Designed miniproteins, single chains, continued (4). Designs and how they scored, part 22

Each design is a single chain, and the fold is of that chain. pLDDT is the mean over its residues in the fold that is shown.

## One batch from the design tools (miniprotein)

Design m12734
Fold by ESMFold2-Fast:
Structure m12734 (fold): chain A 94 residues (1-94)
Amino acid sequence: MKPSKEVLEELAKLLGEALDLHLQAVRSTDPAERARLLAQALEKLGEFLKLAEPYVSEEEYKKLKELLDRARADPSELGLALMAFIELYSKLQS
């Protein structure tokens, strides 16, 4: 199933916001601000996954959810989660 143009635009916005928040977190020297920005990036990826659910297999959904759960437990895993979501977006827009 292929998403509509409007759904793809919302997915792009959520992914872009998550990437920007992650970049801001990497640039932050304040541990509290860094933690807040990383949490917000994870929230945006969670919203992306919920919106993308009708367009992915159950196996793909489970894999992405597990990547998000790992990144919530260990923020160093967020980069890997972001890469997986970029790959998913690329597949959905094709």
Scores: mean pLDDT 87

Design m12735
Fold by ESMFold2-Fast:
Structure m12735 (fold): chain A 94 residues (1-94)
Amino acid sequence: SMEDFIEEIEEELELALEKARELFEQGDSEGGVLVIQITLHELSKRAPEEVKELLQEARAEIARVMADKSLSNEEKLEKVEEIVRKLLEKIREV
């Protein structure tokens, strides 16, 4: 069901964020963002179209954050976490 799928998205993204935080703390910001990007990509394969578009938008926003050379790794993590939080809020409204 849609409700079961939303719960699955929330659980998988929360686990991905936890792993990303660990990798960022170890200085592996590329590995940290890759965990989130892979998770979003895999979820998008199973998602209905409306949710798929939201997941793709979040991936694009994260890519822009990671491309911004003016941001520290800590600032990148904070912005990526905010993007994921907003994504989860939008998905709950579908």
Scores: mean pLDDT 86

Design m12736
Fold by ESMFold2-Fast:
Structure m12736 (fold): chain A 68 residues (1-68)
Amino acid sequence: SREEELRRIADFAVDTLARLHGLSPEEVAALRAEFDRIVEEGLKEGLSDFETLIRLSRALQAHVDRLA
């Protein structure tokens, strides 16, 4: 489903960031919650998958910038 695909992409992004930056389980849980909220909000607002992916990409970029 659309929700399952978006959550899979979000999970992959969080797992990749955690692996590259050595995030704690607590930090990973916080990121997963944030990305889950972005997916849920996109679905509730009726955004396209592409628009939801752009929001996820921006959130990921912000975290990469903070961890650098």
Scores: mean pLDDT 79

Design m12737
Fold by ESMFold2-Fast:
Structure m12737 (fold): chain A 87 residues (1-87)
Amino acid sequence: SELKELVKKAEEADRAGDFETAVEYYAKYLSLLPEKVALVTFRSIYNVYLNLGNEKTALALARYVLKYSPHEEVREFARELIKKLNE
């Protein structure tokens, strides 16, 4: 399963401390999910990085989601998060 492989690569990169690679794989995974599931899952992953104090990684996730997502509501949510983190 492509979904399973993307999540595995994201988790392996995250465990290695390669957060940039991890969030790019998470964003690719999110791009393959239905819109409502992608929104909930994106918010969950984003909040995990924020709660760990890793704002740089949370911002990178939002930027990759904006790059890869086919869903307008997901892209709009990513834009709002990018704006809030830069204020």
Scores: mean pLDDT 89

Design m12738
Fold by ESMFold2-Fast:
Structure m12738 (fold): chain A 108 residues (1-108)
Amino acid sequence: SSELEKSKLEFFILAALSSVDLAIRALKNPSVSEENKLKLVREALADVEDLLNRLKELGLFDDIAAKAAELAKQLKQLLDNNAPIDEIIKQLEALRETLKELAKRFIA
């Protein structure tokens, strides 16, 4: 049903937003270990990838989803290149804003 698909999509969007927000907060917190910081960023990236796959399956992969995909790809490259934490934070904040745009479009 359309309501079931809407409920599932809402869950994926909220999960991705929560994971990205948690990763940003962890990166800014000096009490969080570097291992846990990297783990939370990787978990956020995985949740965003799950959301993007769900949008593709539903035929809802639009311009905002494409922007989120590009930002996620850039985030992965920053992680692979051991980029400074401040650059990773900026990329996550850009990704969070794009996910908020997805939330406005698909969550009532």
Scores: mean pLDDT 88

Design m12739
Fold by ESMFold2-Fast:
Structure m12739 (fold): chain A 83 residues (1-83)
Amino acid sequence: AAEEAARYAEEGARAAEQGDYEKAIEYFEKAAEAASKIPGSGKALTDVANAAKARAEQGDYEGAAKMARAAARTARNTAAARA
C-alpha cells in the first residue's frame, strides 16, 4: 500500500543517484504498482511514479530521483492519513 509505494520510490531514487539505472526503473515500476492499490488518491501517486520511470528511461535520472522522492512523500502522507 502507501508505505510500500514510498519505500519503492525511495529505493528507485537511491539507485538512480548511485548509477544503477536498471534497478531505479524497476523500483519506480514497483512504486507505481503499489500506488495503484491505494483507494482514491492512488491515481495521483501512480501518475508521479510512472512519470519518474519515464524520465529515467529517457536518461533524466536526476529528474526521476526528484519525482520519486516527491511520490514517496505523498505516499507517506497518505499512509499517515489512513493510520
Scores: mean pLDDT 71

Design m12740
Fold by ESMFold2-Fast:
Structure m12740 (fold): chain A 84 residues (1-84)
Amino acid sequence: MRSEEERRALDLEVTDAMAAMIEAVGKIAADRLKSQGKTEEAEQVLELSRKIADALREAARNPAKREAYQKEIAENKAKIDEIS
């Protein structure tokens, strides 16, 4: 059993790494769309990826709001899938 403080620190560390990865993947996808002349779609993918990353970080900081943030992540991911 870990202390609440140790658990929170670990969750934030893992979540920050995952959020950074999502932002990096979003940038790669956006660069690809831009190379295809889809500049508007590229901007949308970047914005949605940032929102997903932010929601993921907030879910780790506020477990009571996790369900709401998970719904937001799923909705924004679905929008990216529609663009792709």
Scores: mean pLDDT 77

Design m12741
Fold by ESMFold2-Fast:
Structure m12741 (fold): chain A 107 residues (1-107)
Amino acid sequence: EEELKEKAREYLQKAIDYIGKAIVLARKNYDKLKEALEHLEEARVHVSEAYNLIDDKERAIEHAKRALEHVQKAYELAEKSGDKEIADFAKKAMDYVQKALELLEEL
């Protein structure tokens, strides 16, 4: 159980890191990427809450699911606008949130 929590924390931290990289790039082109940026910022809040609330399984899962929805939306928006680097970072964040969610559901 504790080993699964630590792995989930590791995946959530990797998701935070990739979301952060995507945010930095999106901020450089705000007018084009405003909607993607808003979803990335919401995703970062929810991933951080999942990380902080990891001992509260139900709340951690709820926040991880909300983060996944926001990252997925940011990914779709970045793909449509042709911003491949932002899309790549969002996809990596999405994959890590999904891995963390699977571990949290096993607790």
Scores: mean pLDDT 89

Design m12742
Fold by ESMFold2-Fast:
Structure m12742 (fold): chain A 98 residues (1-98)
Amino acid sequence: MAVVELSGGGVVAEGGTLTLTATLTAGPAEPLVVAIYLQKPDGTKQFLGGGALRVGEKLVVVVENVTKADTGDYFAEAFAPGAAEPLAVSAPQKVTVV
């Protein structure tokens, strides 16, 4: 069973910096492809960053000069290499740009 966690949600000022950290806390011995994305109101996903993580490793994504368009629910997904469907999805991190 794979488990990915995302942290860094909250209130951020417009023009400020949003820092999101995805951590792979459980999974297979082989690395998983972890992606961080913003879930848009139209149901589409905006990809922000990704990388190969082993259990215990983390991926940090920094969004600089945030705007109101960066408001929403952020997720981390962990995939087996080449898979279309994630093995694990984090709880949402709600971000509000003020």
Scores: mean pLDDT 85

Design m12743
Fold by ESMFold2-Fast:
Structure m12743 (fold): chain A 84 residues (1-84)
Amino acid sequence: SLVEATKYLIKALDYAREGNVEEAKSYLKKARELAKDNPEVVKLIDKAIESTDPEEIIKYINEALDVLARLSPEARKLVEEYLK
């Protein structure tokens, strides 16, 4: 589900912003499994997982969330709610 993938990416973003890279990567791996049929999203999640720099991890999560918002109206609502 793209909606569930979006929820896990938002959690990953929160942990990455807190400097908790370990928890962020745990949620990224969960999001990856849920987004498996969307190659563009998977590619961005994989870049985030492979990154060692917290700022780079945050960048790729934000890019993946942007793609999900374009692919799914329900995912877009979740991203917009997070930004409130």
Scores: mean pLDDT 87

Design m12744
Fold by ESMFold2-Fast:
Structure m12744 (fold): chain A 97 residues (1-97)
Amino acid sequence: AALSEEVRRLLEELLEALEHEDVPTQLAVLDRVAARLAALADEAGTNGGFTLDAPTEEATREALRVLREAIRAVLEGTPAPSPEAAALASYFRSLLA
């Protein structure tokens, strides 16, 4: 479906930023991708949206690492390496179904 293709492209764009860009750029791409995912979910009449709630820069970097692991697992069709990444991966898989 066109929706699943758009979600996949957004996740690929976010993963590229998470692997190759600095933290401020990663956060900017995350904000844009999260907003677009929420809009697409709203158009589909389903639950959509996630927020990064991190009280420190260290917590932010850790959350971004978990996010990277979750997206990689989804795009590669592999198991996520942590329970936190697995929960987030399940959310992204629900958007692709």
Scores: mean pLDDT 73

Design m12745
Fold by ESMFold2-Fast:
Structure m12745 (fold): chain A 71 residues (1-71)
Amino acid sequence: MEELLKKARERAKTKSQEEIDAEMKKQYPPDYKPRPGDEFISPASGAKLIAIGTEEDLRFVTEGELERLKK
């Protein structure tokens, strides 16, 4: 299991970025910039991703990680 996750992450390093950009362009207009708290669904994993951090340094994390941060 862990080995499969590691391979998926290595593949996602390049692919995930391109897929996220394409998905964002289809879901949001070009002038829309994501903000902390915004949600969207990852096409690569089907997981719900949530934006965290600051406007200048945004990161997208899974719902599970956000729940851990809430506790």
Scores: mean pLDDT 60

Design m12746
Fold by ESMFold2-Fast:
Structure m12746 (fold): chain A 56 residues (1-56)
Amino acid sequence: SSSLRQKQLQQGKDSLIAVIERLVPLTPAQRQQLRNSTIQQLIGRVLRLIGDELDK
């Protein structure tokens, strides 16, 4: 259903933002920008940050 899809999409975004926040400190403005991002953009950001963390 559309409601279930929207809930799952929001939960997915919140989870990805939480992962990003654990990897790097976020300002309220940066967190808000991420909330306005697509799931694909958030996944890309997570992958880049994990790569950066591994490179150290």
Scores: mean pLDDT 78

Design m12747
Fold by ESMFold2-Fast:
Structure m12747 (fold): chain A 78 residues (1-78)
Amino acid sequence: YTDEELAKAVSAAHKVRDAAWAGNTEQAVKYAEEAGSPVAAETVRKNPKDENAIDIAAAQTARAVLGLPLKSAEEILA
């Protein structure tokens, strides 16, 4: 990956994480969808106040930006 691609992935992940931690679940969902991660959006929707779910959604968002295969919460925890 280029430094630019990594920076975009980190930025997208941080937007989802920060919005979710602030309690802005709908904003976190929108950021995840904009990043191309419907899986991350669903992770936040199902568990909006779970710190682990928020971290997983951020990771799913970064993976989507980098074009990596989508991972469920169970797959990321494994």
Scores: mean pLDDT 76

Design m12748
Fold by ESMFold2-Fast:
Structure m12748 (fold): chain A 81 residues (1-81)
Amino acid sequence: SLTPQEELIRAVYEGDVEKVEELLKAGVDPNALIGGKIPLWKTAPFALSFTPRENALKIRELLLEAGADEEVLENSMLFLP
């Protein structure tokens, strides 16, 4: 089984807004995801290209609301400002 952090990483890369929201509400640390920005891109480099823009923006919003570091999030290359 995946760890909760690995499930969050996977949900973000798959553009699964509902799963991201569920995991964040369950208390998964969004900063653990953000801190691994280079490994995240390496594990699923094309996942973001399949994610609708609206889903990517909503996931960014959910991460920020859950306490993600905005500076680290912007610099992750996961969500461009």
Scores: mean pLDDT 62

Design m12749
Fold by ESMFold2-Fast:
Structure m12749 (fold): chain A 56 residues (1-56)
Amino acid sequence: LSPETLRQIRIGILSSAVYVLTQVAQRHAAQGDDALAQQYLAQAARLQQEIDALKA
């Protein structure tokens, strides 16, 4: 794979993971579980930093 193709594939996978983690966090927040919501948001933020690095 070209570096550009691999980069786009990785961005797509990580973006999907960020979306899922954010949705799970929002569900926990809606149920009053702020601690779990914050843990999932923190994980999503770490993956978003990886996406930002890949976007250069």
Scores: mean pLDDT 85

Design m12750
Fold by ESMFold2-Fast:
Structure m12750 (fold): chain A 85 residues (1-85)
Amino acid sequence: SRGDLLVRAALDAIDRGLPDRHIVTLLRELFELKDVEGIHEVLEHMKEKGFSIETIVKLVEEATGKEFSANTLEELKEQVEKLIK
């Protein structure tokens, strides 16, 4: 699916250390598709690759244009799900 392709592109961008703007663009497309599972997979991969929660929150805010307040990845994932569903 388009969601699967966007997720794989985002994971590759993270693994290759591409600029934040590329990751933000791919996240934005996933939000437009309302692909909760795909977004969660990308956020989990960021954590696994050593991104701080503050950085992950900032990238989600840049992708959505909305403010988020989360101290854990689990809190952020719940907020993303509630925003979309």
Scores: mean pLDDT 89

Design m12751
Fold by ESMFold2-Fast:
Parts: sequence; structure tokens; C-alpha cells
Structure m12751 (fold): chain A 71 residues (1-71)
Amino acid sequence: MKEVDPRTLELARQAHLAAQAGDFEKALELAEEAAKIDEVAGLGLKAQIYRAMGKEEEAEELARKAEELYK
């Protein structure tokens, strides 16, 4: 399996913490930075954040896009 870039993992951790704090704007910005390094990981992270926001339709679209790129 391809390893995830360590910078992407750190951005994901920060985005998760921001989302847990209710700062979804910051979480999405961090996910966008992760997507610049690893598009699949960034899209997956965005999907998780949108799901946490209650935007399930947008989350499903992003998750599908990430899976399409992974395959």
C-alpha cells in the first residue's frame, strides 16, 4: 500500500481537533491543505468534516470522489 505523507497525517490530526472544537472553517482549510499534498486523503478528510457538520450529501459526494481516485 502507498504510505501517506507525514505532513498529510499532521494536517488531518489538526483538522480533526478543529472539527471537535466546532471550528469547521479551520478544519476545512486544513483538509484543503492536505488535499494539495494527497488529494485522496484530503477529499476523505473533507468528507468526514462535512459529515460532522450534518452535510451528508456533500460528504457522500466527496467520499465517492476520493474512492474513485484511490482505485
Scores: mean pLDDT 78

Design m12752
Fold by ESMFold2-Fast:
Structure m12752 (fold): chain A 93 residues (1-93)
Amino acid sequence: MEKEIEEAIKLGEKAKEELDELVKKEPEKVAEEMKEQAEEGKKKSEEIAEIYENEDIEKLIELAKEASKKDSIVNKYTVAALGAILKEFKEKK
């Protein structure tokens, strides 16, 4: 499991770098796309919160891998958030 957690953390760090670059170059485009994907983002946030509350690390890893296959802004935010959460779980034992 640790190698899978580290892989998901790396995916999240990469997604964050890509988001930071997009926000720097095209902030208005990122904002519009986030508005268009607001309902999807809300649903994903609720799903992540439920999985996090149950400490289902395997589900968090699965969700990060799934989101990393999609190029949308909301999926990049999802991968970045999941990577940060998994990093926190790895540091707490």
Scores: mean pLDDT 78

Design m12753
Fold by ESMFold2-Fast:
Structure m12753 (fold): chain A 68 residues (1-68)
Amino acid sequence: SVLDELRALLDRVAELVGQIRDPSLSPEQKAALEREVTALVAEIIELAERHGLVDEAGRLDGAARAAV
């Protein structure tokens, strides 16, 4: 389902954010992870908007602010 896809993308973002917090990463490795997070966040937003899966408690306020 689209909700399962969204959950998988969110889980991947959480994993990458955890990796970015590692102080032993090189600047190049950190930049690569940051680019991947940016791409995944864009995909999550597009998927949620396209399928009308905006959670009323959590994301409607974010979507409304992004629209203005």
Scores: mean pLDDT 72

Design m12754
Fold by ESMFold2-Fast:
Structure m12754 (fold): chain A 74 residues (1-74)
Amino acid sequence: MKVRDAVTGEIVETNSEQEALDAAAESLLAYAASLDLSPEQRARVAELKERWANAKSNQEKKQVIVELRDVLTG
């Protein structure tokens, strides 16, 4: 399956929605680590990392991805 990368917009090939979500989270978190974020943005990213670790469904994981993107691009 080909999916669009959440950060770069590039098409990547994955075998499942879970793999696509995991790849998107890793890309966004790596991007966040490369940025000189404010203390508030860093606290929000840490909160979202914890929510990702506790996410029990793909829907919860999607919500974390959306919120991570908003923190980094908003």
Scores: mean pLDDT 73

Design m12755
Fold by ESMFold2-Fast:
Structure m12755 (fold): chain A 129 residues (1-129)
Amino acid sequence: ERPIEEVLEELKERFLAILDRVVAATGDERLAALRDALRAASFENIPSFMISGMDALKGWFAELPEDVRAALEAAGAIDRTKELLEELGRLVREGRKTVSTEFVERLREALDALEAEVDRAIAAIRAAA
């Protein structure tokens, strides 16, 4: 069992780091604004802002060159993370104070997979520049 507030803060910090890397690589003002909104978010709103971030990242991946997109598993990583965040948001709305360690590990695994896809996309863009 993990305190849900601690889990939300961990996820927020990890996702902010991902958004920082994408913004640094792209200069995308929309992603920068979303990052700043997430940084200011109260804990109960973290899942909703992260879900919005997932949708924005999915849009960014869809706009990448076809050869880069074909090499990535980005849509699957995003959809899995989003599904887990929707469940986390439901638990927060229900007033849940803790989540299982197994659920936290699934969230961490999903974010690890997403981070790997983001880093591959950034590396491919930089190599093609």
Scores: mean pLDDT 84

Design m12756
Fold by ESMFold2-Fast:
Parts: sequence; C-alpha cells; structure tokens
Structure m12756 (fold): chain A 71 residues (1-71)
Amino acid sequence: GKVTVKVELEGAPEEILKKAKEIEEELLKNAPPNTEFYYYEKFDENYNSIEAEYYGKVDGQEVHKKGPRAS
C-alpha cells in the first residue's frame, strides 16, 4: 500500500532539520502499508514553537491535532 511521511519545521536550526529528516527516513522504511504521517511546526527567531499540526492515518483511522503543541 501507499506510505507517505512528511515533516516540515519552519525556522528550526539546521541540526534539528537534519535529525527530523533522519526520523522521516526511518519511519518511511518501517511504517506499515497505507500509512500517512504529516507533522508541521513553526518556530520564532528564539526557537519557540508558535504553531504545530499533526496528521496521522493508518488503515483508514485518522488523528488530526492543531495548536501550539501537537500530540
């Protein structure tokens, strides 16, 4: 089945972006079929989280959360 994993971190430092990409690759390799995962987080110039959104779907079951902290 189709597997999609995407993490977007706006305003994060390079080291955090690199770590996030490593985690995405690991999840993509190990995720079960028909998995969709999306995480978005925005940081200010002091690296404080301003916005976060999490979307997950596995075999038709969905979780979607939006706010200053994603869970």
Scores: mean pLDDT 71

Design m12757
Fold by ESMFold2-Fast:
Structure m12757 (fold): chain A 84 residues (1-84)
Amino acid sequence: SMEELIEENRKLIERLSELFPELKPLLEKNLSKIRSEEEAIRFNGELRIILGTVETLVKQGREEEGLEAAKESLLLIDEELNKK
């Protein structure tokens, strides 16, 4: 359901913000631009990929690389959302 999708996106944002508080403003900016169910589904998939990448890099002791990878991905998402 849409309600489950919204809740899941919020949980993914919370998890990423807990790992890197610096990501919170960019995550909130991306979320504020989501206007359709299709965009919410896409964002959910993107957040899951980012979280998986970040968790892998953190496990390898590469926290700074994880933060930079997440920032780059979120900036690309922001650019794509601006093109609609």
Scores: mean pLDDT 84

Design m12758
Fold by ESMFold2-Fast:
Structure m12758 (fold): chain A 88 residues (1-88)
Amino acid sequence: SDLDDLLEFQNWLINKEDESLIKERLPKLVESAKKAAKEHEKFDPEASKKLLAQVELIKAYFEGDEKKIEEIKKENPEIYEEYEKLTS
């Protein structure tokens, strides 16, 4: 399922899998995350919205879309603060 794909992706990141493998499969996993967020919207719309914001943030960083990053920061400051703290 899409959720299982997300959990596997998190395990890959934790286990420091090859960067090339992560980059190659990231677009597919981003789509799986979006599907999982839509499924979760039925049960927890707030959590679903937050998950979508996280996915869009990661995608924006890969695209170098600074404007999109700023938009996410304004809508979901907690998500941005966590990322900023991680990268500082």
Scores: mean pLDDT 67

Design m12759
Fold by ESMFold2-Fast:
Structure m12759 (fold): chain A 76 residues (1-76)
Amino acid sequence: LPFTVTSTVGLEITQIGENVYKITGVDGGSGTTITAKEGYEIRVLSTSKAVYVQRGNRLTIGLEEGGTVTFEVVKV
């Protein structure tokens, strides 16, 4: 994977395209931080019932149950 996550508790992560991933909040919702590996960049494509903050190669998200964040990770 071109990224790491700090936790998957209360979250489902699914690859939905070649470089496109979707995180869904389950079991009451949760939060995590996604960090792109060296030479990669995270781009947020869409969100629902979720909040996020992006700083450089790190994306911190918080999701309600049923909330989603869709993002791509591209080589730069």
Scores: mean pLDDT 83

Design m12760
Fold by ESMFold2-Fast:
Structure m12760 (fold): chain A 100 residues (1-100)
Amino acid sequence: AEPGTAAYAIRVERDGVVFEHTAAHSSAAAAREDTAALVRGQELLLAGGEDLRVEIRGDASPEVLELAREAREIVRALPPNAGVGGGGSVEATRAAIARA
């Protein structure tokens, strides 16, 4: 009987490119979908470089914070060549997710 509502912004900076994701969740299902979109976004950003920073702003529920922590751990666990023109970025990200 407790609706999960969270509004937050995740700022991602990559080689001078700034990406901001803002969301408001009304359910766990919406939170899961948003997390999947975030992970896909990380794959795209990593396809062009080596370093990635994720910053959380705004009012976030504990569940949203945990999802953001998981995303940060996925990025941190990627091999050094993930996102570089050597290929394997998508597979490396999937492998990191499968580790959990």
Scores: mean pLDDT 48

Design m12761
Fold by ESMFold2-Fast:
Structure m12761 (fold): chain A 71 residues (1-71)
Amino acid sequence: ASRPLSPEELEAFIEAARRLGESLGVPEEEIDRAIARIRALPQPTVGQARAAVASLPGVGPLLADLAVHDA
């Protein structure tokens, strides 16, 4: 289900996504693009945040689900 993220949840998610991407060796450009896609949305949902992280090279759906669950 896709509930909207609070501003605090959005920032926590972005920090978690950046740390995950860095730990997996994802290029900074790809991490920044994923974050920009989420921030471009007027009210990002959990599902949209998950989809953006899952699009990062090497992350995939399972790691994206873990990042969202920790936020």
Scores: mean pLDDT 71

Design m12762
Fold by ESMFold2-Fast:
Structure m12762 (fold): chain A 112 residues (1-112)
Amino acid sequence: EKEKKFEELKEAVETYLSLPSEYLREIGDIIDKEIKERKPAEGAKEMKAFDAEVTEKRAKGKRIIDELGLEEEVREVMKELLKNSGRNDEKARQIKEEALKKIEELIRKELE
């Protein structure tokens, strides 16, 4: 049971840390489809549905981070990710991987 709770918390935090990059990529893909193949009304509907999904994921992730007391750590990670995103993708990946390892250790300790 502890393992299942650990995996749920880990997945939620991983999703939250990935949201900025995934959001920008998905929006870019929707815009590209709208320009090339989709009617404007269809693209607008897809955008609205995606924005609702992102809002829900953000709220869930923030709640879990707040409950774990990780607000400060996640804030610093987000600052570094935003600084490196689009400028050095390899560095952004390394920052995310290091942050996830530290967060995994904190989640494990919290569940003990």
Scores: mean pLDDT 66

Design m12763
Fold by ESMFold2-Fast:
Structure m12763 (fold): chain A 77 residues (1-77)
Amino acid sequence: KEEEEIKKVKELGEKLKSPDPQVRLDAVTELARIGLTSKNKKVLELILKYLREASKDPDPEVARSARQAAERIEKKL
C-alpha cells in the first residue's frame, strides 16, 4: 500500500502544475487529506515537499491552503 500511496502523491504533485487553479487547489486538498491520515514518514515527507512548493503558487487561495496544510503535517514528523 505504501507504493500505491506514493504513486498517488506523485500524481497529485503533477496536478500542482495544472494551468487551472481549481485543479491545483483540489490537489492541495487531497495531499492534505492523505498527509493527515498517513503514518508513513516517506509519504509525509513527499507530501510536505509538494505542499511547500504549492505554498509559492501565484493563486492566493492555493498558496494559503498549501501553507496551512504544510504546517499541520510538519507537526507529524
Scores: mean pLDDT 85

Design m12764
Fold by ESMFold2-Fast:
Structure m12764 (fold): chain A 74 residues (1-74)
Amino acid sequence: SPLDRVPREVRELADELIELGKEKNSPELLELGEEVRSQLPLFETIPSSRAYLLALEAMREARERAREILEELS
């Protein structure tokens, strides 16, 4: 269900960004991953269609910011 799926995907993205930040020695990626992780309680406590859309938007924004950080590291 979206209630289980979206929090899982947000956590997985946060964990992935944190591990990537450690591998690349990038404080910016670590901070981004922690920022994504900090949003988990919001998505777990608001069981609504709007909360799922906000989670999808947050994940999209995080992925775009991660791409920009990785481009600067290249």
Scores: mean pLDDT 78

Design m12765
Fold by ESMFold2-Fast:
Structure m12765 (fold): chain A 86 residues (1-86)
Amino acid sequence: MREALRELVERLTKVIKELKEIQEKMDPSNPKAQELLKKAVDAIKEAVRALAEAIRTGDPEHLERAQRLIDEAEKLVKELKKVLES
């Protein structure tokens, strides 16, 4: 548990940093990129909340939810990069 929690925090931190760098370079008039950005931001926010709940309550369901949301956020950031490079 301790190791898995540490890895999830590191992955979440990396995806947040990457998304912020993308946001700074994005054209706000690109609606497809904006939709993917919004989905990634929402997934990250929910992952942060799920991790906080897992730490506070010790409930494994919150940890599992955080892991799924981080996986989704990573995929969305990857898709966003492809849209911006195309």
Scores: mean pLDDT 80

Design m12766
Fold by ESMFold2-Fast:
Structure m12766 (fold): chain A 80 residues (1-80)
Amino acid sequence: SPEEKAREMIRKALEKVLSEKDPEKQYKIAYETLKKLVDSGELTPEQLGVLISEVLREEKAPTEVRQIVLKAFDDVLKEK
């Protein structure tokens, strides 16, 4: 399903973000992945926001990483 595919893409992107030490590169990884998901049009921004929040919670993402991912999502939505 589109939801399962999106959730897995978000999870994989988060794993890459967590393995990266440079905040600028962490932001870029999150931005590029979330832009692809938004541009696909398979899920609404609201549905993507819920999935992002769920994945961040399930994976116990640190606050700093959560802030980077959510900022990237906001920026993707503003630039569209």
Scores: mean pLDDT 86

Design m12767
Fold by ESMFold2-Fast:
Structure m12767 (fold): chain A 62 residues (1-62)
Amino acid sequence: SKIEEAKKLIDEAKEYIRQGKYKQAFDLANKAVRLGLEAGAPVELIREAEKIATEALKKATA
């Protein structure tokens, strides 16, 4: 499902943050936000993806 795909993308984005690959993490997190919104996912899932995208952006610009 799109919700399961969004969850997988969130996990992958977290892994890229651990590796210092912030641009890739940001892109995956934004894809997770889009898929979550399209699928009508719980607001908590969408907020988690947005939080990961924001974290990746902050680390990329630090």
Scores: mean pLDDT 85

